# Designed miniproteins, single chains, continued (5), part 69

Each design is a single chain, and the fold is of that chain. pLDDT is the mean over its residues in the fold that is shown.

## One batch from the design tools (miniprotein)

Design m18389
Fold by ESMFold2-Fast:
Structure m18389 (fold): chain A 76 residues (1-76)
Amino acid sequence: GNLGKEILERIEKLKEKIKQAEKEGKLPKEEAKKFEERLKKAIDILNDPSASAEEKLKALKEIEELEKELEELVEK
């Protein structure tokens, strides 16, 4: 696979956090769906062997942005 262990762990934790936040009513269902769609697009790029290093870097930045946005939405 194209993903290192650290990135896989971050992706799994982010998926779990989105699902838990939705379940607990901290994140609206439609917003959770948007987070999942954005995350899925980033994962698809990271798993694409044809994707450029620049595209993969942008996908990593998207994961970082999703982590930050989710923290702001569920912690406050």
Scores: mean pLDDT 79

Design m18390
Fold by ESMFold2-Fast:
Structure m18390 (fold): chain A 60 residues (1-60)
Amino acid sequence: DDDVQREADALLARQTRLAQEARAIADAAGIDQSTLDAIFRASDSAEEALQRIRDLAAAL
């Protein structure tokens, strides 16, 4: 069904937006790309990864 495809596209768009926000926060806080990649790999979701990046940035 087209509705399932639309939901998948919306989730992908949201994931992309969260990843962009995480990258912007990391860049502003001076967090290395390798640390970013490690957090995303260890996280169960993009939202979890974003929260971990925000916590790390707040600690700097």
Scores: mean pLDDT 78

Design m18391
Fold by ESMFold2-Fast:
Structure m18391 (fold): chain A 69 residues (1-69)
Amino acid sequence: SLEQAQARAREILDLWYRKLEEEYKKNPDDKFTRLLLEMMKAIREGKVTPELAAKFDKELAEIIKESLK
């Protein structure tokens, strides 16, 4: 069911969030991991606003641009 699928998706996201948080603690200069954690937290808490989404898009684009240089 959709309800069971949503519960399972949340469980998986929580697991990977904790893994990413552990990796970020090992390398706090990793801008990509920091941004990804912030995005996942906002999604998990249902607090994604258009302004926050635009901020994430801009920061992600800059990180990608820097990595492709």
Scores: mean pLDDT 77

Design m18392
Fold by ESMFold2-Fast:
Structure m18392 (fold): chain A 79 residues (1-79)
Amino acid sequence: MEEALASLTEEERELLEKLEELKPVVDEAVKKLKEKGVTDMNLEEAIEKNREEFEPEKQKKLDEYIEAHRRLIELQEEK
């Protein structure tokens, strides 16, 4: 729920903040992939297959986003 932020653990809050900070980079990457015709995608697979399209710094940020997103889902699914 949208108000669930107040009841999240410290780890979950840090992950959410990191995801929000990385959101613009991910949105740009998704837009670029869609422009290349990658429209029906698993985000992780699409980024891995098109890794060379992104600069090393951007690749690291995308990897951090994927890792943080997976960790957040794992933590939320354990509840």
Scores: mean pLDDT 71

Design m18393
Fold by ESMFold2-Fast:
Structure m18393 (fold): chain A 80 residues (1-80)
Amino acid sequence: SPLQRAQQLLAEMNRLLDQLQTAVDAGNIDAATALHNQLTTLANQLDSIPGVPLEFKRQSSVILASSTVLLSEAYFESRL
């Protein structure tokens, strides 16, 4: 079902966000960038599913925003 697919995508996005935090904490900018790109792809997939409640799209947007902040912080630290 569309709802089950959206739930699976959100679960995968949360897993990738945890991995991105680990990569950032390790100073692995390349891994963090790759994980952010994967999160963007999953967010786009979730947004393409018709009939998904706005709450799911909001959660996806929050995860993507968090990944952007983490990557930006990692990039800033790498330039110091």
Scores: mean pLDDT 87

Design m18394
Fold by ESMFold2-Fast:
Parts: structure tokens; C-alpha cells; sequence
Structure m18394 (fold): chain A 87 residues (1-87)
């Protein structure tokens, strides 16, 4: 279904964002809190934009948009936790 496609794409985009954040964090010697915040803000912003674009592109219903939005928010939190554990 369209909703299944949206959820799968959100998961794929989150996995890609996680990989990018891990690579950026690991590339910085003596990573401090400010460096980490800059990485988190940049990647989180990009991911939110991609999720919003996906919802519009797939012409999701209001109910489907809310579900995808909640999934995206939960995945963003999980992604941040995974990156923090990997550092």
C-alpha cells in the first residue's frame, strides 16, 4: 500500500541518516558536544525535509501523514540514541 511504501522509505532514510551521522562523528578527532550538536541538527533537518517531501509526493491522506510523522519522530529519536551509543 501507499502507507507501507511511505513507512519503508522513512526507515530507509533514517538508516541512511544514521550512517552519515556515524561517519561524520567518527571522522572528528576529540569530538565535543558542539560538534555533535552541529551534526545532529544538520542530519535531523535533512531527514525532516525528506519525510515532508515524501508525504506530499505520495499524496498521503491526513491520517496517513500523521502516522508517517509519528514514525519519523520516533525514528529520529532512535537514530540519535544509536549514534550516541556508537560514539
Amino acid sequence: STLDKAEQQVDAEVDAAEAKMRAKALSIPNLDFLDFQKIMVAESGTLVDKINALSKKLNLTPEQRERVKRLGSRRLAEMGAKVMKAI
Scores: mean pLDDT 77

Design m18395
Fold by ESMFold2-Fast:
Structure m18395 (fold): chain A 77 residues (1-77)
Amino acid sequence: DEVAALEARLREAERAGDWETAVREGRRLLALAPGETPAEVREIARRAQLELAKKVARELGLLSDEEVAEALDEVLA
């Protein structure tokens, strides 16, 4: 079952803090089974996307840590 395999990889990536893999697997899962993807899995994918965006912005110097934290707080509110 491809959906089950993707979900397992997503959860393992989350546990490992591998946000790039979590975003990739979560995106595939949502594309293959949007109506069958649990809310928990969608939340993991969303969180992974935000964490990856924060890491990339920091590495590229596009935003300060404070600016990224403010943007995340606004989105999560």
Scores: mean pLDDT 72

Design m18396
Fold by ESMFold2-Fast:
Structure m18396 (fold): chain A 71 residues (1-71)
Amino acid sequence: MKLSPEQAAALRAKLEAIAGDSPTIKGTEVGEILKELGAASDVSVGKAIKEVDKDGDGIIDYRKLLELLSA
């Protein structure tokens, strides 16, 4: 899944607002933001989250997610 530059910028801004000083956020919050941006189907969102959530704990390093989605 690849975001447009505008969608990637909006995602970064929303993730930074939610995470604050934390390097991580919940995968459920990421999924909601991506759907709101119209960037992906439920399947594509779930796949991207699973690729960055190596521990399966539902906690996502949002900077790794941004790198994956911007490539």
Scores: mean pLDDT 70

Design m18397
Fold by ESMFold2-Fast:
Structure m18397 (fold): chain A 91 residues (1-91)
Amino acid sequence: MKEIVDLIKKGGKEAAAAAKKEMSKVDPSKADGVAQSVLASGQHAADYASKGDVDKAVQILQDTAKQAKDAGLNKAADILEKTAKEVAELA
């Protein structure tokens, strides 16, 4: 459980940083907002994993990755997808 939670927190922070960088090139005024949203989703997934609901944590990461990809934040989406796969493999 701790290993899964730590992976989600790390992936969420890395994805948030990537989202900020990518959005800064498109619309700098939205960069902090999208980073905060990605970070919050990662924390939400970590909270579910900490309660033993790994399936819900993976779903949140996958849904966030899809939203990031739809917004053109491809690097953030890739990090979130990779994190979701690694979490699912450990479960």
Scores: mean pLDDT 86

Design m18398
Fold by ESMFold2-Fast:
Structure m18398 (fold): chain A 61 residues (1-61)
Amino acid sequence: GAAARAGAAARPGGANAAAGAMSGTHNGLDKGEVTAQRGAYEGALAGGGDEATARAASEAA
């Protein structure tokens, strides 16, 4: 959700990580809430975020 995007976007270069986190969260919600956080984490990493950015996105999802 919005919080996952905000967490990722707070980092320099986080725009792609934020987009990935949003996409991952959205895809995860189609499969249930448990996968939303994992989707946000993986999406943030795929978007070029570091592990800290991915964790922030996952925790905020």
Scores: mean pLDDT 62

Design m18399
Fold by ESMFold2-Fast:
Structure m18399 (fold): chain A 76 residues (1-76)
Amino acid sequence: MEAEVEKLRRRAEEILRQAREVMSDDELAQLEQLRERMLELLEQALRTGDIRKYVFAQFLLLSMEGEVIVAQRRNK
């Protein structure tokens, strides 16, 4: 689980890098709130071994990725 958590953390950081190129400050603040919630779930998954928290963190990551895709398409 530790290695899988680190992969999700790195993917979230990459999504934020892409978001900074296409999103407004207000949109970035909303995306950062999603990342914060994802990181809290990953921390709880590591501490408790609760796989459901890890799975829910993956859904939050997909939501963040979707928001960036929408912003990229809007800017075309």
Scores: mean pLDDT 83

Design m18400
Fold by ESMFold2-Fast:
Order: C-alpha cells, then structure tokens, then sequence
Structure m18400 (fold): chain A 76 residues (1-76)
C-alpha cells in the first residue's frame, strides 16, 4: 500500500528532525531541515486529499532524500 509506505517515510522524516535537534543543529540549518520535513508531511497530505497514493509515495521519497542530505550538511 503506497499510503502505508508514505506514512513510514513521514515517521522517518520526523525522527530525522528530532535527531538533528538532539545533535545540536540550530539556526539556519535547522530551519532548512524543518522545512524539508514539512515537505514530506505535505506530500502525504496531498496524496490523501487527491487519493493518489503513488504520487504521495514518490514525492515523500524525494523529499526524504533532500531531508537526509540537509541533515548531513548541517552536521559538518
């Protein structure tokens, strides 16, 4: 079920944001990470509103990759 997979990605995005906060990421880098996490949440919301689970999953996966890259950059 693409919605179940997208919901798992949302949970992972929330975990990444909380990890970044615990690891001391702050200021501009934390804003970018929080914005990327928000885009993962929006992807699921749009998919649920439109009934397009495949779109929700594709966009959530794309936004999760961006979030992971931003967290890595924020820890440098």
Amino acid sequence: DPFEKAEEIVRRAQEILEEAKREGVSGKELIFIGSAEGMVLISLGVGKTTGDGEFALEQAEKNLRQLEELKEEGLK
Scores: mean pLDDT 81

Design m18401
Fold by ESMFold2-Fast:
Structure m18401 (fold): chain A 104 residues (1-104)
Amino acid sequence: MKSLQEKISEKLKEIEKLTLPDLSDSEKAELFAIRKGIEDLVVDLEQGERSNPDKSAEYRILMELTLQSLTDLIDKIKAGEISAREAISALKDLYEDMKRALAS
């Protein structure tokens, strides 16, 4: 069974594959940085879920919401509803939201 962390990493890789052909080198660098940031936060959330049982539900919910947001983003990209550049903006917003949710 794949962990939430592994599922999130797979969704981030899928977004990368879908967007890379339409991005400039600077936009690719931004995408790689945002992806690394989200992956690092998800590792921290998974560690927090294991080390603090009283907050495990909160950390798990945040990971599940992140997975859902990434899934919705992939669906929008595939439907042609957003551009590759708009997808990077959405990932940046998600990363900022995750950081704020952890700042408690």
Scores: mean pLDDT 84

Design m18402
Fold by ESMFold2-Fast:
Structure m18402 (fold): chain A 81 residues (1-81)
Amino acid sequence: SSVHEHALTVAGTVYQEYLEGEVSKEEALEIFRKALEELSRKYGLPKELVERLLEVFEESLRNDESFQTLRERLRALLDES
């Protein structure tokens, strides 16, 4: 869906900014959280899915995972919803 594509685009943009040193891990997580909260409010993205997407994003930041790994994990969650 366009909402799922938007979530992936935001994750990709913010994660790339983190990898380039433009934002901290804490800033990246906060930007992604706010974007998902907006998608939940405006387009009805389930709260449980928002929480799981944030957990995966935070784990990837904490473990310095590649964006490809993060993208695959987020896509799997979105496809299960």
Scores: mean pLDDT 86

Design m18403
Fold by ESMFold2-Fast:
Structure m18403 (fold): chain A 62 residues (1-62)
Amino acid sequence: GAAEEAFRQQLIEHAKGLLRKKAEDLGADSYEISLPDETTVVLTAKKGDETTVFTIEVPPLP
């Protein structure tokens, strides 16, 4: 239902926030977030010539 969808969206946004903090801790010059599927949030961070990828799995809602 709508409440379950809202909760899923909150989980995804929370995961994005955690990934943004990882990019900040790394001192990244830029980053991009992608969602390859419903359970995976990926952040690609660039610092100079180096690229680092962070992944967080978000459990699906029942």
Scores: mean pLDDT 79

Design m18404
Fold by ESMFold2-Fast:
Structure m18404 (fold): chain A 75 residues (1-75)
Amino acid sequence: GPPPPVPETLSVKEVRELAEKYKKLIDEGKLTPEQKAEAYRLIGAVEAIDAHNTDGLDAAGEAISRGLKKAEEAK
């Protein structure tokens, strides 16, 4: 079926947990070079977000969720 909708809002903790899952996919060598480059970019964006500056948190959370979904579906 179609991919599930991404949550409207994710916490900093949840977005960081998604970044950790993405890092594991990099370490397992399951990503294409293009997906790996996107993963590093998204992880960097997530690491720039903290509890005192949540600007772009929703956008970063949506992007990393979509990236993970694409990587998992490419299996």
Scores: mean pLDDT 70

Design m18405
Fold by ESMFold2-Fast:
Structure m18405 (fold): chain A 92 residues (1-92)
Amino acid sequence: SAEEELRRLVEEIREALQIKDEEERDKALLPLMERLLGLLRTHPEVLELLRQDPEMRAVVREAIEHGLASKNPRLREVAEELRRLLEPVLPE
């Protein structure tokens, strides 16, 4: 289900955020954040799960902040798209 996929993605993102090396972290985060963007675009109903779960929101917010500061231009692009899409549930 979309809910199970969201929960798995958030856990994988949480694990990737623990990587200390910036390049390895970005490499791990990019496919996960692209999958999250795809999931949100195809299953917008999962936005309600993020609204209801502050722990999941914190992980996603941290991933977006890391992505926006990344040297990887694709990761920055994906993070900017996620930030825009999630604005209603992840205010600045």
Scores: mean pLDDT 86

Design m18406
Fold by ESMFold2-Fast:
Structure m18406 (fold): chain A 82 residues (1-82)
Amino acid sequence: SEERLRRERERAERETDEIIEGFRAAHEQGLLGPVELEARDLLSIRMAERVARELRELGVPVRLEVRDTGEPRFSRPAERGG
């Protein structure tokens, strides 16, 4: 059901918001080091990309590993540094 999938996505988005707020609180207290995230499905990838974006905006180093067809993909700040 599309309605059920939409509700599950909305729940995942709310849980993602809570995770981001937790990381913000830890960062403000100086307790947060570099973060590594791994995602293996389309929904997890979207959520992990959102977490990574928000953390990078706070100046937190984030490495995101994405696995789709068994091929690892990496997104990291160093790729933009040159």
Scores: mean pLDDT 71

Design m18407
Fold by ESMFold2-Fast:
Structure m18407 (fold): chain A 79 residues (1-79)
Amino acid sequence: MKEKFLEWFEEAVENARRVRNDPSLSDALAAELAAREPEIAELEANATKEMLIEAARKHAEIIGAPEEALEARIEEIRA
């Protein structure tokens, strides 16, 4: 599961970069992520909370997310 989590994380980072460069991709990417939610949920369930928090921070950095969004995501992971 670690390798699959890292692959998913890298994919998520690349997707965040694409959306940052072209916001019109956001809707298409959201639809793609929604279709893959069961797979993503399984990968996240097998990841440690620390790994998920690290991934969230890197994601926020790449896409320039506001502090409130990052804080909300970290709180969700810790819950």
Scores: mean pLDDT 68

Design m18408
Fold by ESMFold2-Fast:
Structure m18408 (fold): chain A 94 residues (1-94)
Amino acid sequence: SPFDEAKELVRRYSEEILRAIEAGDFAGAIALVEELRERLAELIPDPELRERVTRGLDSLIAYIRSTTDAAAARTAVRIFEAELLDALEELERR
């Protein structure tokens, strides 16, 4: 299922992004969010959800780029992961 693949990508990339932030590699974390954005855009067949997800990821990139607080950045990634997984699961059930 494209939704199962998208959820797996979100989980895997979130862990990689968190590891980059913990290492102090904010540029690497941003690159990983950009890769996730591109891959999710290819997997999500619904154009409205695809736009919502890509805009959310663009906002996360902007936040990580604007902060020097690793704890705040990690919290933002975890909140975004939870919200994105919930959105994907809600649409899959419709």
Scores: mean pLDDT 83

Design m18409
Fold by ESMFold2-Fast:
Structure m18409 (fold): chain A 81 residues (1-81)
Amino acid sequence: MSPALQALLDYISSITDPAQFEAIGQALVNVLKSLGVEAELPKSIAELQELAIRVHEAVGGEAGDAVLKTLLNWLVRRYGE
């Protein structure tokens, strides 16, 4: 598993705030839709983790890692301070 994907999955596992859950779910859905991939908002932590994996697979490789790193940095800045 890529270090960037693992870091995001670990962050998702630590989410207890519904607002953080909604924000990351919406961001991941928006990324997939921008790639022409249909996606629905996740209803659980497990679905949110699956959605993150789908984003990594859809973008692929180093570009996928860059997208996930950018998202994690945005989330940490917004909600992790």
Scores: mean pLDDT 80

Design m18410
Fold by ESMFold2-Fast:
Structure m18410 (fold): chain A 86 residues (1-86)
Amino acid sequence: DEAKEILEERERLKKELTEAYDNGGLQNAIDVARKRENELKEQGKTELYERFKVVELKDTISPLDFVKMLNEAKKRIEELKKEAEK
């Protein structure tokens, strides 16, 4: 099932990028995301990458877009923690 394969790859990438962010911060996560994008292009998996966006419909989640979203989510969590300290 094509859609299932794309969703499974998305979940793997999300976990990898989240771990990269947690261990090395935003820049490390961006570097990992770019490396994965280059690997997909070199392997000729550009079609898989485009279909990834289409299958997710409103979630145009490329590796770089996911890292940006993760960074924003982490910033919101830190702000909430600061508010809770007061």
Scores: mean pLDDT 65

Design m18411
Fold by ESMFold2-Fast:
Structure m18411 (fold): chain A 77 residues (1-77)
Amino acid sequence: SSSIDAALSHIKQAVQAIQAGDLDSAITHLEQAKQHASHIPEAVKHLQQAIEALKQGDVSAALQHIGEAARILEEAR
């Protein structure tokens, strides 16, 4: 589960970046989380939807998808 732990670490960093108003950094961390979560397609789907929401400035939708991805990854540990 080192890959899942890495994905969750990047999700945490993405949330911190969102709270700081740094959406570009948040997108970069979510892309890293996708790479570490590549073997869990449902988590990757939610991470991609979060990235698309951030690109549109929809922080609320992004956080909802981030939360779902984190839940899926924690259940897979």
Scores: mean pLDDT 92

Design m18412
Fold by ESMFold2-Fast:
Structure m18412 (fold): chain A 74 residues (1-74)
Amino acid sequence: SAREAARAAVVLAIEQGAVSFAETHPENPDFQETVRLALDRLKHLKKTHGHLFSDKELEQVNKTIERAEKLLEK
């Protein structure tokens, strides 16, 4: 439904914010935990609500997952 799609989009925005915060604050002592939690939540969101996303939104989910994974490779 449109309501469930809107909720999924809000969750995506929150996790995108967490990854962006980590990218701009690499010196934060919670960096590793913040990135790992965001990655886990994004993968869960894709698994449970991926069917509610548009192709553009699903691309944003995948790009945010890729960004989070790259941050953990350092």
Scores: mean pLDDT 80

Design m18413
Fold by ESMFold2-Fast:
Structure m18413 (fold): chain A 79 residues (1-79)
Amino acid sequence: SIVEGLREELAKIPGTSDEAVERLAKALEMGVKLGNPELALITAKLTIRQMVEEGLLSEEAAKEALKLVEKAVEEYRKS
């Protein structure tokens, strides 16, 4: 699953908690389940921003997480 692959990659980012990884993965999963890659990307971006505001993600971790989400959504579009 593309969502499972994203969980694995997110877990490798220094300073990310299991909670942050799961929250972001669930946001992406909703868009994937609905068959809408644009919704998946928007929901994931909003989730990253909210986690930074809540102190669950650093700005550096958020930047890396965003790149991974964009890559995952692009791969989903090609499938």
Scores: mean pLDDT 81

Design m18414
Fold by ESMFold2-Fast:
Structure m18414 (fold): chain A 64 residues (1-64)
Amino acid sequence: MSRDEILAEMEKLIEENSDLPDAVETLRSAIRTIRSRPDLTPEQAQSTLDELKGLVESEREKAK
């Protein structure tokens, strides 16, 4: 994935998980960080996305 595609996937996670405020805040912070750091490779951004997907899943299960 390109950095733009990874950022789009993060935005999609925010839209799909808008009921989880802590997860949304973390996702917004990650998007901000990636956008502010052009030196971050797509591979590093993908690693962050994968960790955030795990965080969202954990928060969703905890909210049940």
Scores: mean pLDDT 81

Design m18415
Fold by ESMFold2-Fast:
Structure m18415 (fold): chain A 79 residues (1-79)
Amino acid sequence: KPGALLATTSEGVVKAKPGETVTVTGEAVDSATGEVLGTASVDVTAKKAGQTETVSVTVTATVDGKDVTLTANTTLEGI
């Protein structure tokens, strides 16, 4: 029985040094089964130590032949 789709990131709070590029991965998951139905990644670069910014990853999953687009959000913290 299919559940609702949830967008999540593989990382919680992502920490990076200024000028460091990190990859944030987003997943679209069936909430009933835990099955990963879509993934996407974005590369982000930390700008300044002590600065916090929101990172958004847009993931597309196909459910019953229909494309569903979801956005997963996480926090990037400069250390």
Scores: mean pLDDT 76

Design m18416
Fold by ESMFold2-Fast:
Structure m18416 (fold): chain A 58 residues (1-58)
Amino acid sequence: TKVTVTLEDGTVGEGMMDASAEVALAIGVGDLRAAGVGGKVTAVDENGTVAEAEAPAG
């Protein structure tokens, strides 16, 4: 699964995880929430399933 994180300041980070799009999304959003940083997380798995969520700035 490919994970792309776009922060509110326009910073983009990418990574890969051996997880479903839904699980990878949950981890990415959790990390942003723990850091108090707003941003958008997009996860795309090997089957082409896309999951997206936005973490509000805390």
Scores: mean pLDDT 75

Design m18417
Fold by ESMFold2-Fast:
Structure m18417 (fold): chain A 68 residues (1-68)
Amino acid sequence: SMAAREEAFYEEGYRLARELAARHPDWSAEEIVEQAELQLAVRHGDEAISRAEGEAFRRGALEAAEEF
Protein backbone atom coordinates (compact mmCIF):
# COMPACT_ATOMS: atom_id res chain seq x y z
CA SER A 1 0.00 0.00 0.00
CA MET A 2 1.00 3.65 -0.35
CA ALA A 3 1.09 4.14 3.43
CA ALA A 4 3.29 1.07 3.94
CA ARG A 5 5.70 2.30 1.25
CA GLU A 6 5.88 5.78 2.83
CA GLU A 7 6.61 4.18 6.23
CA ALA A 8 9.41 2.10 4.64
CA PHE A 9 10.99 5.25 3.17
CA TYR A 10 10.69 7.04 6.54
CA GLU A 11 12.48 4.13 8.25
CA GLU A 12 15.20 4.05 5.56
CA GLY A 13 15.82 7.79 6.01
CA TYR A 14 15.93 7.44 9.80
CA ARG A 15 18.37 4.51 9.69
CA LEU A 16 20.65 6.09 7.07
CA ALA A 17 20.82 9.44 8.91
CA ARG A 18 21.55 7.64 12.20
CA GLU A 19 24.44 5.77 10.50
CA LEU A 20 25.76 9.02 9.00
CA ALA A 21 25.56 10.81 12.38
CA ALA A 22 27.51 7.98 14.04
CA ARG A 23 30.24 8.07 11.35
CA HIS A 24 30.39 11.90 11.18
CA PRO A 25 29.87 13.37 14.69
CA ASP A 26 31.16 16.74 13.40
CA TRP A 27 28.39 17.12 10.78
CA SER A 28 25.34 19.34 11.31
CA ALA A 29 21.81 17.90 11.06
CA GLU A 30 21.46 19.76 7.73
CA GLU A 31 24.63 18.13 6.33
CA ILE A 32 23.45 14.68 7.46
CA VAL A 33 20.03 15.12 5.80
CA GLU A 34 21.61 16.45 2.56
CA GLN A 35 23.98 13.46 2.39
CA ALA A 36 21.13 11.02 3.13
CA GLU A 37 19.06 12.52 0.27
CA LEU A 38 22.05 12.25 -2.08
CA GLN A 39 22.42 8.56 -1.16
CA LEU A 40 18.67 8.00 -1.71
CA ALA A 41 19.06 9.36 -5.27
CA VAL A 42 22.02 7.03 -5.91
CA ARG A 43 20.35 3.93 -4.39
CA HIS A 44 16.97 4.44 -6.13
CA GLY A 45 18.11 6.25 -9.30
CA ASP A 46 16.18 3.99 -11.70
CA GLU A 47 13.13 3.68 -9.41
CA ALA A 48 10.14 6.03 -9.54
CA ILE A 49 9.87 7.69 -6.11
CA SER A 50 6.73 9.71 -5.38
CA ARG A 51 6.80 13.14 -3.69
CA ALA A 52 5.17 11.61 -0.59
CA GLU A 53 7.80 8.85 -0.42
CA GLY A 54 10.63 11.40 -0.77
CA GLU A 55 9.07 13.59 1.93
CA ALA A 56 8.67 10.56 4.24
CA PHE A 57 12.38 9.74 3.73
CA ARG A 58 13.34 13.34 4.54
CA ARG A 59 11.17 13.33 7.71
CA GLY A 60 12.88 10.15 8.94
CA ALA A 61 16.35 11.49 8.17
CA LEU A 62 15.65 14.85 9.84
CA GLU A 63 14.19 13.23 12.99
CA ALA A 64 17.26 10.99 13.41
CA ALA A 65 19.70 13.86 12.66
CA GLU A 66 18.01 16.13 15.23
CA GLU A 67 18.07 13.37 17.92
CA PHE A 68 21.84 12.82 17.63
Scores: mean pLDDT 82

Design m18418
Fold by ESMFold2-Fast:
Structure m18418 (fold): chain A 100 residues (1-100)
Amino acid sequence: MPVPSVDELLAEMEKLTQQAIASTDPAVEMALFFQFLSVLSTLLREHPDLPLEHVRAALELLRQLAEQSRHPAVRRLAVEAHRTLRRRFPEVDVPEPAPV
C-alpha cells in the first residue's frame, strides 16, 4: 500500500477529533480517541522528522480533545499525549492545555 501523506493523516486526525467531541457515548468517544492515537502513531512512525508546523497541528487537535471532550478520562489522556509529543519535539513552543 502507498504510504499515507502527512496531510491525509492530519485530515483523519481532525475528523476523529470532531467526531469524538461531538459524541454523546463515552465508549464511542474513547474508541475514537484511541483511533486518533493510532493515526498519530502512524504519522510519527512514517514521518519521523515531521516538520514543526505539522507537530503544532497535531498538538492543537490534542488541546481541543483535552479542553472540549466530555469524558474526563479522554481529557486526561489527551493532556498526557500532548506532554509526550512536546517532549519528543522540545523545539515546539506550544503551551500545555489547561483542562482545569
Scores: mean pLDDT 82

Design m18419
Fold by ESMFold2-Fast:
Structure m18419 (fold): chain A 103 residues (1-103)
Amino acid sequence: MIDEMVKDVETVLDDYIKKSTDPALQTTLQKMRDSIKEIGAESKAEKRSFEEFAEEVSFRVHTLVHLGKLESTDPSVQKELEKARDDVNSVILERVRQVKKEE
């Protein structure tokens, strides 16, 4: 479960990183990718619930996007960061729905 969501989110972020030419955008996306891997590893080590893991990932993504938008006033960078956040949140929501269907 956790490993599958980490992989899905990494896939989304890697696509954005590969297509981006803006250094600030790439730096923020890489920080998001690294943080999600770290949260996944820590959540598994501490045996956290999937809900706790998903909430922490969502919070971290929101925080990093907010900070990235403060570092760049370029509307295209801000829009791309918001789109990446929304795509990551969509992956999280889909995984949460799958867990609830198995309960």
Scores: mean pLDDT 82

Design m18420
Fold by ESMFold2-Fast:
Structure m18420 (fold): chain A 58 residues (1-58)
Amino acid sequence: GGLDSLPPDVADTLRTLHDQRVTLLDQASRSTGTEKTNLTNQANNIDTQISDLGLQAA
């Protein structure tokens, strides 16, 4: 199901993770070198957390 079908705490966590991912990817797109790599890696880590929460909720 969608976010509305999840417990409120899980839905809030997913929204926060999505927002953090968007922010990190935007910052990465505006960055270069090591900083871009670090921001991209942080965004990828959040993608893993979102996937793990989605699998646990399914």
Scores: mean pLDDT 78

Design m18421
Fold by ESMFold2-Fast:
Structure m18421 (fold): chain A 68 residues (1-68)
Amino acid sequence: MPPEKLSKEEAREYAEEMKKEIAKYVKEGRLSLAAATLAAAKIVLSASELSEEEKKELIKELEKTFEA
């Protein structure tokens, strides 16, 4: 079963952890894992209790981390 949607606080913490994970994989040259982590994080954040505006901002931050 898919996990229950994250609360606003849980979603913010999740975004911070995913940003670190993506940065780690990019630094290690593991681009496929970084891309998979980004894709999964986008799905989870889009389903969260965050406002639409905050979802867009956090997803943009994750995308910038991947592009670095």
Scores: mean pLDDT 80

Design m18422
Fold by ESMFold2-Fast:
Structure m18422 (fold): chain A 72 residues (1-72)
Amino acid sequence: SAADRERALELIDRAGVHVVLGRRDAALRLLEEAKRLAPEASPLLDQAIAHVRAGDTAGALRALREAARVLE
């Protein structure tokens, strides 16, 4: 739904803030919720999750931007 897409975009934005701040577990929780609400972005959110787990901040932020683009 449009409401689920809007909520997923909010969660992606918040996850990006936590990624920049080095708050790995908070970012991962938000991204897993975003995947549940917007499964169409799942491949890109899975890439973001993998980058967060690897400590690759730049890769994570790139994948989050691409995921948000799919939901716009």
Scores: mean pLDDT 90

Design m18423
Fold by ESMFold2-Fast:
Structure m18423 (fold): chain A 68 residues (1-68)
Amino acid sequence: MKDEIIEKLRKLLAELREAIAASPTAEERQAASDKHAPGINKAVKKLMDLGYSPEEVALLVSKLVEEI
């Protein structure tokens, strides 16, 4: 279901934001991004499989980040 994928993406983005905020060095921030990238990419792919364009996904991600 679309809403479940969006909620999972919101949670993953919140976890990534928290991990980056807790990372004092660029190397630690990169490691946090790398750790969360597969989950985020999987959620993005599922949204695209549901008919979202790359541009629509980018706008949705931007909106979700603003809501965190």
Scores: mean pLDDT 80

Design m18424
Fold by ESMFold2-Fast:
Structure m18424 (fold): chain A 71 residues (1-71)
Amino acid sequence: MTPEQRALAERLFEEVPPEDELKLLAGDPEVVAKYEKKYGAKITPGVREAFLELLIDEGIELLVEGVEKVT
């Protein structure tokens, strides 16, 4: 993952609402075009992979916190 892909993925992670996150990960052309226009940058497969990694990392952190609270 390049620093530029990471920066765009982090911005998407912070600003994209949950309803559009899954569509963006699926490569929905309308949602991809919407955010490409908003940010003035190409959402490549690499950016979507970086965005998925951020969502997985966040999900793992939340899961670890949940396990710590219930175990």
Scores: mean pLDDT 71

